# Designed miniproteins, single chains: the designs that were tried, part 2

Each design is a single chain, and the fold is of that chain. pLDDT is the mean over its residues in the fold that is shown.

## One batch from the design tools (miniprotein)

Design m39
Fold by ESMFold2-Fast:
Structure m39 (fold): chain A 98 residues (1-98)
Amino acid sequence: MREEAERLIEEAKRLIEEAVRAAREGNYEEAKKLLREAAELLARAAVLDPSLLPEAVRLLLEGADAVAAEVSPEMASEITAMAVAGVIRAIGDLLDKE
């Protein structure tokens, strides 16, 4: 495991926790921004260390589900779409770096 990839995973976990709090407080735009930032960090971590891809995917999907639980159904759909897009990006980057 590369130390940089592990640091990105830990920062992404913090951003997901902040996104859940923002959603609970009704700040949905901030929650989406934080989830997007977390997805980018998780994708970068998976590219740096492909063995982290399953953990990165799990963290992003679990984080998106937690945020979605705090928002309206319309917002939940958008959050789920963002998480799926993040997963597709991470997998695509890994396939390109084969």
Scores: mean pLDDT 77

Design m40
Fold by ESMFold2-Fast:
Structure m40 (fold): chain A 78 residues (1-78)
Amino acid sequence: MSREELDREVDQALGDIYAYLAKKALERGDSETALEFAEKVIELLDPERAKEVLQEFADMARKLGLEETAKRIEELMK
């Protein structure tokens, strides 16, 4: 495994961790932490996967009654 392959795998693993943490933050109503972790997901995951994950976050935020948070997550996808 090359350094580039390791860096890519590390970024994907970190992205998955931040995605999990963002979901936990949303469940707790911690919108600011959830948005910070959503930004990390965009940085670490490939664009198509990041968009899919952020859409899940926006849908979850709306289901939890966090409409403003959902809108802010959708702004990150633009």
Scores: mean pLDDT 81

Design m41
Fold by ESMFold2-Fast:
Structure m41 (fold): chain A 94 residues (1-94)
Amino acid sequence: KVILLLEKAIELVEKAIEALKKGDVQEAIAHLQGAIVLLETAKELSNLKEILDKAIEYLEKAIEALRKGDVEKAIEYAKKALELIKEALEKEKE
């Protein structure tokens, strides 16, 4: 069910951002990786490929920024992904 996958992905990205604010980088990476898996599944089950590809790209950029020690940039990319996932969720509900 695409709606459930998108809602769980939103929850994981929000948890990742909260973990980063607390300095828990490895926990944040795990949550972002989990969100990517859910979004890849949602892509296969829906017509949301374009918007979800862009969201996944931002989550991958967030993980790369974290590996380089740039927590601020990672939060920025994660927030951009979050907005795209929320947009995808609204499109799926309509």
Scores: mean pLDDT 89

Design m42
Fold by ESMFold2-Fast:
Structure m42 (fold): chain A 60 residues (1-60)
Amino acid sequence: AEENVKKSIEDGKELYKDYSVEERIEAAKGALDNAKLNKDEYAIKEAEKLLKEEEEKKKK
């Protein structure tokens, strides 16, 4: 579960790198939602970190 969630987050991030910042933010939100659904504290923190990174890119 943890490994699959982590992979989904990374795969989503890589897959959506060429997408708009908004689309990447939505992908990160999806990853966070999945992490929360699985109650995986580590995955939640990773997904939150990813979401913050994408939000930071939006400011540029």
Scores: mean pLDDT 70

Design m43
Fold by ESMFold2-Fast:
Structure m43 (fold): chain A 69 residues (1-69)
Amino acid sequence: AFDLLVQGGLAYQAGDYETAAAYFEQALAEDPRNAEAWRALGVAYEKLGKLEEAAAYFAKADELRAQAA
């Protein structure tokens, strides 16, 4: 949901990347085709130093955005 993305974004801005990732994961549980949530999860994981997981999430976001274009 949009509200979960907002909560995740606020946690990210506060530097709480683990909490941000948790909110983005909840948003994806509600809408697994939300490309923006996949991208946001990737950015949070990148900040956590989990670069391989971040790359996978970015790829999923790109896939979904390509399907929507």
Scores: mean pLDDT 82

Design m44
Fold by ESMFold2-Fast:
Structure m44 (fold): chain A 80 residues (1-80)
Amino acid sequence: HMSKEELDVEIELTLVVMEVSIAEIAYKQGKKIPKEWIDELIKRAEEVLERAKAMGLEDYASLAQEIIDRLKKLKEEQEK
């Protein structure tokens, strides 16, 4: 059984992971990441976490939580 909802969770998680990686690389290069972009990524990751937990997808939920934690740290490091 493969639902479109499960596929959507996989796609969204993959896209968020890619954008977080891009943001982390840019930050390492000395660029400032817009707060609105970080907040948007956190909200999307939280949505993925909620959906993954509802579907019993423990591996996706764990990854989503890790991404949320990384984004929150990035946001705090950029606070001035």
Scores: mean pLDDT 85

Design m45
Fold by ESMFold2-Fast:
Structure m45 (fold): chain A 63 residues (1-63)
Amino acid sequence: MIDEQEVLRAMARMGLAVAALIAERTGDRELLLREAERYAERAKARGLSEEDVEELLEEARAR
């Protein structure tokens, strides 16, 4: 059985991938960072761990 935490991580990463694609096409890095923060906040509200949230934000900041 797939854990809810694993599903939340996968959904957040998918959202980041879409945001990264848009940012690459538009050159809008601020959009990527803003979307990453929104996905991280929503995932945290759904019970994602602080460590996983920080990893998502670090991944977005590194790009």
Scores: mean pLDDT 72

Design m46
Fold by ESMFold2-Fast:
Structure m46 (fold): chain A 59 residues (1-59)
Amino acid sequence: SAAEEEKKLQEEFEKIRRELEEDPSEEKLREAVERVYELVPDEGVKENLKRLEEYLKKK
């Protein structure tokens, strides 16, 4: 189901976010972007990715 797939995506996104917070390197960021696009190249997912970028810039 779409809802369950979305939850799995959020869980994986959460793990990526946590790892990025510990090591916000450019390489790590690129890996996160590639993983998200590879798994689910969807506009909704892209919006979540932009939220992550905004969070990193705030830091």
Scores: mean pLDDT 68

Design m47
Fold by ESMFold2-Fast:
Structure m47 (fold): chain A 71 residues (1-71)
Amino acid sequence: MTLQELKEAFNHFDKDGKGTITAEEFPLLAKKFNIRYRPDDFVNGTIDFPEFLKIVSRDSGTNLTVEQEQE
């Protein structure tokens, strides 16, 4: 998954245009893209784009720009 695709997905769920996704919306995004996250990631009930990238990187074990070669 490319950085552009992650940005587009983030913006799609950022209904308020504030650059954050709410704790209510993020589980839907995570399920759709098979991303694992922790409740503690929602410090103020929202996640900004840099925190989103950290969660994706942590879960996938990849360098954000490298697609998974395995199942």
Scores: mean pLDDT 68

Design m48
Fold by ESMFold2-Fast:
Structure m48 (fold): chain A 59 residues (1-59)
Amino acid sequence: EHLEKAREAARAGDLEAAKRHLGEALSEATGLPVSAAVQLASKLRTLEEVLEAVDNLER
């Protein structure tokens, strides 16, 4: 669910929303607190990097 929202935000060009949703997806996948997962996602600087991270999490 959060991965889909991250992909949709990235496709819309909304980098900040894409990072937030990616952080939520990372929290669910790894068990990290949402704040820590969002910090990891915030290191991504481009929409392409967000899309690559989303694809990697779907493995």
Scores: mean pLDDT 76

Design m49
Fold by ESMFold2-Fast:
Structure m49 (fold): chain A 74 residues (1-74)
Amino acid sequence: SLEERVAQLEAALARYPDHPEIAKLYVELGRLYLELNDYDKAIEYFKKAIQVDPSNEEARTLLKEAEKLKEKAK
């Protein structure tokens, strides 16, 4: 399930905080939380991805989209 995939990735991040692909994993978690309609967690993970890799244009684009979706959901 989607929730099981989230749990797996969060466990991997906790075990390997210095993972070379950590920004990519944050983006993937953000996308999964968007599918779950958990916009707050999606925004959190996209912000973490940008903090780790400021050159990640995908994370910036998805952050703006997640913020827009959160506003529309209220």
Scores: mean pLDDT 83

Design m50
Fold by ESMFold2-Fast:
Structure m50 (fold): chain A 59 residues (1-59)
Amino acid sequence: MLRLPPDVDLEALRADIAAHGGRLKAVVFTDDYVLVEVEVPSLEALREIAAKYGGEVIE
């Protein structure tokens, strides 16, 4: 799961996830952040996406 800034571009995020062979499964908006459930083939892909969007990987 990814924790991202609340102003993240979800369409760009979805495209990047798809480019890594994954998919976006769910999004939960909060006041402070956005939680994104993603399915990707590697943890490295998750970390790269998190870093690109100023977020972090959570378990």
Scores: mean pLDDT 80

Design m51
Fold by ESMFold2-Fast:
Structure m51 (fold): chain A 85 residues (1-85)
Amino acid sequence: MEELEKQAKDFEEKGLTAQAHLLKGEIYYERGDYEKAIEEFEKAVKLADGPTKALAYFHLAEVYRKMGDEEKAEEYRKKAIELLK
């Protein structure tokens, strides 16, 4: 956890803002804070394109599936796959 937080700060300092939000989302997800994980992954989606954005969508799908929202999980999974075509 602390190592991932340090990596997120390093990405932020280097101007890799989308990657920083993606990593922060992963930290919250590992802690079981699904609401904060969603917020961070949504920020990554807004700032990223291509494969990084697809990865953020896959993480959103995983969080919603963990929360029991199967409909939103499938929606985000489809969005991720569409970006990889």
Scores: mean pLDDT 81

Design m52
Fold by ESMFold2-Fast:
Structure m52 (fold): chain A 74 residues (1-74)
Amino acid sequence: MELSEEELKKKFDEEVKKTIEELEKKGDLETAEILREASKEKSVAEALLYLAKKLGADEEILKKMEETVEKLKK
């Protein structure tokens, strides 16, 4: 099963929203804001690039988002 880029972006945005809610519950408002900004990008690839620039490539949140995208593609 292959998701279209539009469907992948929709599902990615849903997972981003859930992650934002979790971060807000923990009081991590700065990372939550970065995720909101990333979700405004037109593609998943651009959103991940934005997160990499803001959080750094080794951040746990970036890794979680990359793993989520990989799961959604399968």
Scores: mean pLDDT 76

Design m53
Fold by ESMFold2-Fast:
Structure m53 (fold): chain A 81 residues (1-81)
Amino acid sequence: MSSEEVAKEVGRLINAMVDGDEVKVKAYTYLFKGELYFLNGDYKKAVEYFKKAIEYARKAGDKRTVELAEKLLKKAEEKLK
């Protein structure tokens, strides 16, 4: 996770809130929570939140967020070895 990716994610969350798109808000919020747990070394919670992020991103039709969350999920699962 890069600082540029975090900035873009925060921007997407703000735009979704302004637009009233609750599904996108949930997708981006769960993605952000997953990334925070991953940075803190809580890989089990990171996996749980990345799975929720994928679910809501799919409902929102946000393929880029699905791909990002799936890559982060794989990294979190690898840390649980």
Scores: mean pLDDT 80

Design m54
Fold by ESMFold2-Fast:
Structure m54 (fold): chain A 85 residues (1-85)
Amino acid sequence: SMQDRQQADDYADWVIDQVQQFTDQVIGRNSSNPSSVSSVNNMNTSFINSVQNIRDTESDPQIMITNINNRRVSFTKQMVDISRS
């Protein structure tokens, strides 16, 4: 339904905002390590592009939310591991 699609789009926007805030925090903590900052920025760009691709190609709102959530969980784990340098 249109309401389900709107909820999926709102979730995508929220996840992008949360990931951007988390990325900014990780960069701030690692500002003395240019290679870590570069890796984190590259992962953030790849994540946003992945969410955009899901929004453009997935027609089922529930599958869209599931795919975005799976990407967010994987991204968060990778970011935490990199930030522990």
Scores: mean pLDDT 84

Design m55
Fold by ESMFold2-Fast:
Structure m55 (fold): chain A 84 residues (1-84)
Amino acid sequence: MEEKLRKAVEEIIRLFDQGVPAEEIIEKVEKTFNIPRSTIEKMLKIIMALRLLGVGEREEIIELTVKAVIEGKSIKEVVDEVLE
């Protein structure tokens, strides 16, 4: 599960950095990894929030996003952790 989520987050970051629209990212990742749309939407929102906060390290974004999904953390909880 964790390895699958990690690969999905890596693909989301790749597509996001290429300027692919959010809806297309969600559809492609859902089809490729067989992950629920709601989970992909949550991952994408976390990635976008971390980028806006200036988190530039790809590995840190991947780790924070995967951990949030596994632990059931909200986007707000992830943002609050980075700001502390």
Scores: mean pLDDT 82

Design m56
Fold by ESMFold2-Fast:
Structure m56 (fold): chain A 63 residues (1-63)
Amino acid sequence: LDEKQLEAIRAALRAQGASEEQIETAVRIFKERGLLVDSDELAEATGLSRGQVGEALAAAQEA
């Protein structure tokens, strides 16, 4: 997972109204487990909605 993908994740989550704490927690999990992380597991760990997680995953894959 490269820096461009990580920045895409941060940008997508900020656009969806996520807090900076939620964003950095999500980025940490993506750095540890890559893009194959389960969306429900990521939502539970961060407090993000499944929609926010889905948008972040889409942004990372398109980056």
Scores: mean pLDDT 79

Design m57
Fold by ESMFold2-Fast:
Structure m57 (fold): chain A 68 residues (1-68)
Amino acid sequence: GAGEAAREAMRDAMKNGGELRVETSNGRVFVGDGSNPAELAGTVLAGLGDSEGRVTFTAGDKVYEGTI
């Protein structure tokens, strides 16, 4: 589910100090800094709120797809 995908992507972004990219079903992109957990949480919430059915999280070279 989307919550599991978000958790794994956030973990990888925080471990690598890299960006978390959220691509929504509406084609919007939100980006958060892996060094800022509060910003990552806001980025995930914005991406989930702008999505219906599918959301994609990217952290480094890893892609996680979630279903809402």
Scores: mean pLDDT 80

Design m58
Fold by ESMFold2-Fast:
Structure m58 (fold): chain A 56 residues (1-56)
Amino acid sequence: SEEIEKFKKELEQQKENLLAAARRMGYTDEQIAANEKRLDERIEKAVKFYEEKLKK
């Protein structure tokens, strides 16, 4: 649904903003990569939870 697509895009945009901010603050590439992996995992779980709820 459009709601799920919007939610995914919103979370992905938040991730990009957080990673960009971390780079500006002087985090290393390794720290940025670790944060990205963690954010990707959280986004995947949040999206799946939201999809499950909307389909029921």
Scores: mean pLDDT 82

Design m59
Fold by ESMFold2-Fast:
Structure m59 (fold): chain A 86 residues (1-86)
Amino acid sequence: DTLREMAEFLRKAAERIRTADRETTVLTLTLAVMFLASSIPLGGEAAREAARRVAEVADRVERGELTPEEAAERVREVAEELERAA
């Protein structure tokens, strides 16, 4: 189940960035977006929306609008929505 695998991946990414610095958080989320984007053909609209939302979170961390801890919470929310869509 592609959406479930994406949800698990994002949940682990959220856990890793919760105590990370900004640079590590942006890199981790950028890699997560690349993974989600590569999986869009299998995950459909839910995967595309998840990729968009994680990319927005990464951009906001880079711009200083979100802390890593706040970003972790938002990424966890995206993971829960993917799990619900699965």
Scores: mean pLDDT 84

Design m60
Fold by ESMFold2-Fast:
Structure m60 (fold): chain A 56 residues (1-56)
Amino acid sequence: SMEDLRREAARLRAEIARLSQQYNDAVLAGDEETAAKLAKEIKEKVARLRELLEQL
């Protein structure tokens, strides 16, 4: 349903926000490996969010 899609979009937004904070922390700590891994996860979740928003 459209409501299920909106709930999934909200969950993805929350996850992206959390991962973005973790990414910033990793960058400030000089943890390049963790930062790269988080950047990839963020990119994947942003792509999925974009797909969901196109269906709304």
Scores: mean pLDDT 88

Design m61
Fold by ESMFold2-Fast:
Structure m61 (fold): chain A 73 residues (1-73)
Amino acid sequence: MLSKEEIKQKAIELLKEGIKLYFEKKYEEAKEKFLEALKLLIDNGIFDGTYEFIKGKALHFFPELEKEIKEME
């Protein structure tokens, strides 16, 4: 079982991978990484500043993800 801090760190790593993929123009893979990061936090009941930060970044790069993110919450 991962600690809350380890889960948040893993979500930040997934966010970084998503941003890297975005700049490589691998947009579908980037979306998957952003959604994976958010799902990891949601599945563990983490809705703090780390969640809001990652959600904000995901919506900045892909505004179209708003509906899918709301359906995961």
Scores: mean pLDDT 84

Design m62
Fold by ESMFold2-Fast:
Structure m62 (fold): chain A 73 residues (1-73)
Amino acid sequence: SMLEAKWKEAEELIKKGLKAYYEKDYEKAIEYYEKAIAIIESDPELAASERGKELIESSKAAIEEAKKKLEEL
């Protein structure tokens, strides 16, 4: 389904963001998390789901942490 495809894409982007963060590529981590949020928010049903809300909130928190790392370097 279209929702399943969007879900998988968002999840893969979050995994890439986490990997980039672990590798200290904070700018790339931010890009991946922002793309994941955009995909989830592009679909009202996915954005309203418990998992979608959780991923948006955790991704926003991860972006803020990555931004702090960039400001501290």
Scores: mean pLDDT 86

Design m63
Fold by ESMFold2-Fast:
Structure m63 (fold): chain A 58 residues (1-58)
Amino acid sequence: MSAETARNAVLTALETGGPEAGSIVAGAAVKEALEQGNEEAARAAREVADSHGLDATG
């Protein structure tokens, strides 16, 4: 997963399903990125979540 892909996934979930969907996807994106050893993608997902008031720790 790239940082751009992680960011876009969170933003798409937020746009289509609101803050709850955005939070779920943000948490999943962070977990997947860390499992792949991609700290940049994990950080991108967290930063997008934080900027929109979403919980990325789910």
Scores: mean pLDDT 80

Design m64
Fold by ESMFold2-Fast:
Structure m64 (fold): chain A 60 residues (1-60)
Amino acid sequence: LDVLTGRERAVATLIAQGYSQAQIGKMLDISQATVSRHTRRIMRKLGLRDRAELAEAARA
């Protein structure tokens, strides 16, 4: 997970905990669009296809 920035790591952790994009945005004080963009970057960096795969990977 060293490839992820601190912000991307925070987003991945909250996704693993089952929070929605709206909830993550409120907790990190960023827009839902920004959460979505971070999610896509994380998925690309880790070679994952979708948000469900990201949630599973982040729980490990």
Scores: mean pLDDT 77

Design m65
Fold by ESMFold2-Fast:
Structure m65 (fold): chain A 69 residues (1-69)
Amino acid sequence: SKEKAIEYLQKAIEAVKNGDKEKAKEYLDRALELAPSIEYLLQNAKKAIEEGDYDKAIAYLKQAINVLK
């Protein structure tokens, strides 16, 4: 469901804002399972999370939500 993928992406953004890399990646992987069409944005977000570039990660996650809605 696109709606459920958006919920996971919103939770991923919250986790990133809280500095919780592990939860952010978990929610991101869940969103990817539901919406493979945004894989490239989620891969870029995951790299940004791993590199500690949270602003960039949030930007990619917001783009992914916008593509799905």
Scores: mean pLDDT 86

Design m66
Fold by ESMFold2-Fast:
Structure m66 (fold): chain A 88 residues (1-88)
Amino acid sequence: AVEEVERRRDREEIARWAKEGWTLGKALQAYIDAGKEDLAYEIVRGLREAELFFQALIESGLNPEDLSAAFDRLKAQYRRRLEAEAAA
């Protein structure tokens, strides 16, 4: 029940991204159409936090320098995760 509601939400979000012209949204919609729904939903959930974070920054009226700092922070977190996985 809860998982079904979450999957429906993820599907609707992918469709919205595709409609709004996001290249990734269009690719994820193609994955769903090809029967690779689980992979598409996992990617959407991972990206939702990043989208919400950047939307919040844009809505707050932050200048480009603040956005650059936020991107650098996200990049550093991603790099740390890759290094941890490589060490395992």
Scores: mean pLDDT 67

Design m67
Fold by ESMFold2-Fast:
Structure m67 (fold): chain A 65 residues (1-65)
Amino acid sequence: KQKEIEELQQQIKEAQQRKDEAMKRLKQTVEEGGSLEEITREIGRVLRSIGEIFELELKLRQLQS
């Protein structure tokens, strides 16, 4: 149980890093005058990363109960 909690915390940290990278790419794409298609694609990456973090945090909460 404790080891599983530590593993999930590590996965959440990695997912947060991916989210931060996606947000940086989105900001760069907007600042460089990217197309609506390119901007939409980067927004999709950010939303996917947020969903992944939420799912992992939910699993962590269930293990801590």
Scores: mean pLDDT 82

Design m68
Fold by ESMFold2-Fast:
Structure m68 (fold): chain A 85 residues (1-85)
Amino acid sequence: DLGEKAKKIAEEKAKPALEKMSADQANEVSAGLMEALSYIALKDKKGALEALKKTKELVESLNLSEEQKEQILEALREMEKLALS
């Protein structure tokens, strides 16, 4: 199940960084991750890649620590590989 795999990536890679963010930052990044997860679960490759790209641009624009950015970007990279499978 692609949706379950994407959720696992978000929980293992993104959640630790999200817990250290402000509520506003965590909400925006979580929304992007959930949008990407939804498209991956639907096997909508185009939607998934666009959602992942948008979320990556958001993360790079936010005032986050280097550790927080890398954790979220790693989750996005793993979700992109899953979307491309």
Scores: mean pLDDT 84

Design m69
Fold by ESMFold2-Fast:
Structure m69 (fold): chain A 70 residues (1-70)
Amino acid sequence: PTLTVTAADGTTVTLPVGAGMSREQRARLAMLAANGLDAGKAPSPEEIARATGVSRRTAAAISAAIRAAL
């Protein structure tokens, strides 16, 4: 499953999400991704894993996807 996030400038990124992520975890991920895109800086995998509870592998993939969208 994936989550699509659109930043304030219209930049869109599609992120991998864990199958077990709650609505609240997905909302936190969307907020982190949007804030990162707006700031021009990808959040670290550690920040993503801490906020969302995803595995380190998934957090690294999410961080890389946000960086690629910058």
Scores: mean pLDDT 79

Design m70
Fold by ESMFold2-Fast:
Structure m70 (fold): chain A 63 residues (1-63)
Amino acid sequence: SMEEALEEARRRGDRHRPYNVKVNELRRLVEEGASEEEIKRRLQTEIGASEADADALIEQFKA
């Protein structure tokens, strides 16, 4: 369908890449008061971030 084609195009686009979508979801959880330890674990396991990259992303989410 046209809607499926548009959704696929958005996923391939820079602003709608799966990586960016997951990072934005985790950022919202930090803003809602989720534990930094839980978010760090999810960044490492679901996104594949290194420990240093996960720490840097959490600091960006808090800014």
Scores: mean pLDDT 68

Design m71
Fold by ESMFold2-Fast:
Structure m71 (fold): chain A 70 residues (1-70)
Amino acid sequence: MMEEIERLARERARLLLEYQKTGDPELKAEAEKIQKKIDDLISSSENPSLAASRAVGVMLREMADSIVLK
């Protein structure tokens, strides 16, 4: 589902942003696990191209919000 893909994309972006601040390799490993789940959901989607575009858009928005607001 698109909502699940968007949720996972937000969680992945959050983990990567925290990794950038702390350098904790466990955060990077968790982000990679979430990326695998996103890839599986995109492959199972009725429109994989739209699902991939949506996931990327959510991740970029989360990262942009972190830069602008923090």
Scores: mean pLDDT 77

Design m72
Fold by ESMFold2-Fast:
Structure m72 (fold): chain A 78 residues (1-78)
Amino acid sequence: MREEIRRLIAETVGLVLALLGEEDEERREELRRRLEELIARLEELDPAVAEEARRLAELAERVAPEVVKWLEEQQKKA
């Protein structure tokens, strides 16, 4: 059980990082669907861990536009 939770957490973190770096909206939508599926699996195993994973995903989606904008501003200056 704990090994399964650890694996799902690692997969969730990987998808969150992929979402942060993805600029294509179609791929972002695929990553969001996959992330939602993983969080649903975590909810069945450990609701507290699932809630933290969901919070992390929401923070990543909220911060991603600001990070992209900041990177674009840096490239414009170079």
Scores: mean pLDDT 73

Design m73
Fold by ESMFold2-Fast:
Parts: sequence; C-alpha cells; structure tokens
Structure m73 (fold): chain A 64 residues (1-64)
Amino acid sequence: SEEERRRFAERLRQALAEKGLTPVDLAKKVGISFETVARWVRGERLPSEEELKKIEEVLGVKLF
C-alpha cells in the first residue's frame, strides 16, 4: 500500500542518517542500482524480500 511505502521510506531515511550513509552508499553496498534505491527513499516502491534482507544486513536494523 501507499502507507507501507511511505513508512518504509521514512524508516530507511532515518537508518541511513544514523549510519552516516547516503542512498548512493546503500546502492553500492547492497549491489543494487541507484535508481531503485532512490525509488525506495521516495516511497514509490518497496524492496523484494531478498533486497530487504540485504538492506537490513547492511544497516544493522529491522525496517519491517
């Protein structure tokens, strides 16, 4: 849903800020295109289960 996408985007932005990482840094660490990460940060889409696990592993926090 749109609410889930927005909530995820807000949590992702907070986690990135706490770790001192940019969306470009996350894209490189996860091995995903910057365009995809930018869409997550804007709340336009959610990551797949596999992508979510990688994001949580890199950031050391749960996002759902």
Scores: mean pLDDT 85

Design m74
Fold by ESMFold2-Fast:
Structure m74 (fold): chain A 65 residues (1-65)
Amino acid sequence: AAEAALAEGRAAYEAGDVRRAARLFLEAARTGGPAVAAEAAALARRMAAEDPRFAAELAALNGAA
């Protein structure tokens, strides 16, 4: 479920696995409803602003790295 992907993404980020966190947040945004997608996007933006490693992983997944 999209909510499970969001929760796993948070756990992965807390564990320092920023690549897995980025993939799980994208999965939550893709498979969830509008509210879950908005929450995943907001968390991803905040984490990218706070952690350059996470920002790099998001850029790589978007094909921009």
Scores: mean pLDDT 77

Design m75
Fold by ESMFold2-Fast:
Structure m75 (fold): chain A 79 residues (1-79)
Amino acid sequence: MKEKVEELIEEAEKLSREAGQAELAGDLEKAIEKYEEAIEKLEEAKKLAEELGDEKTVKRLEEYIETLKRRREELKERL
């Protein structure tokens, strides 16, 4: 189960990098989509970390989710 949390975080990090690349290319819709996918993966990871009682990971994931949500909203304002 801890391995599942780590896999979800790795997938989210990859999606976040792809979103950043899309933003630099001017593909705002694609960037938003990739950030939304990354957020979903991080929320799944957070739920599993909560079930495991891993408070440190939960807090780290909450901060990461908030950062990506902020970036997503900034991009939506440009559409």
Scores: mean pLDDT 86

Design m76
Fold by ESMFold2-Fast:
Structure m76 (fold): chain A 69 residues (1-69)
Amino acid sequence: SSLADFYDELVALLQEFSRALKAGDLARAEAILAELERMREAATDPGVRAHLDWAVEQARRAIAARRAA
């Protein structure tokens, strides 16, 4: 797929993740994190992998913050 297709998919997942956190649906948020982690493991392009590493780190921190609140 093109880089544009990748970013469209990443943006859609991050928007869904944000909605899950706002709703307090941690199970859904963790499922989306697992999808991001699978995308990261499958990524061969270093640039794509760097973006996914960032997204996974941000998602983990956000879930941890919601659990602490």
Scores: mean pLDDT 84

Design m77
Fold by ESMFold2-Fast:
Structure m77 (fold): chain A 61 residues (1-61)
Amino acid sequence: ASEKLDQAKKIGENFVKDNPDATPVQVGKAVQEEGKKQNLPADNLKKVSEELNAEYNKQKQ
């Protein structure tokens, strides 16, 4: 559901805001771990991790 996707997205956004120098791997790992604690679907966590990795790379350019 869209709510679960939004929750996964917020986890990643919060992590990036608190850790702007984190690597894409660290961001993805944080989303996976925190989302797992919230029982979010693995496919949503993977999608959000990939989107945040892309967003993080854009910030470095």
Scores: mean pLDDT 72

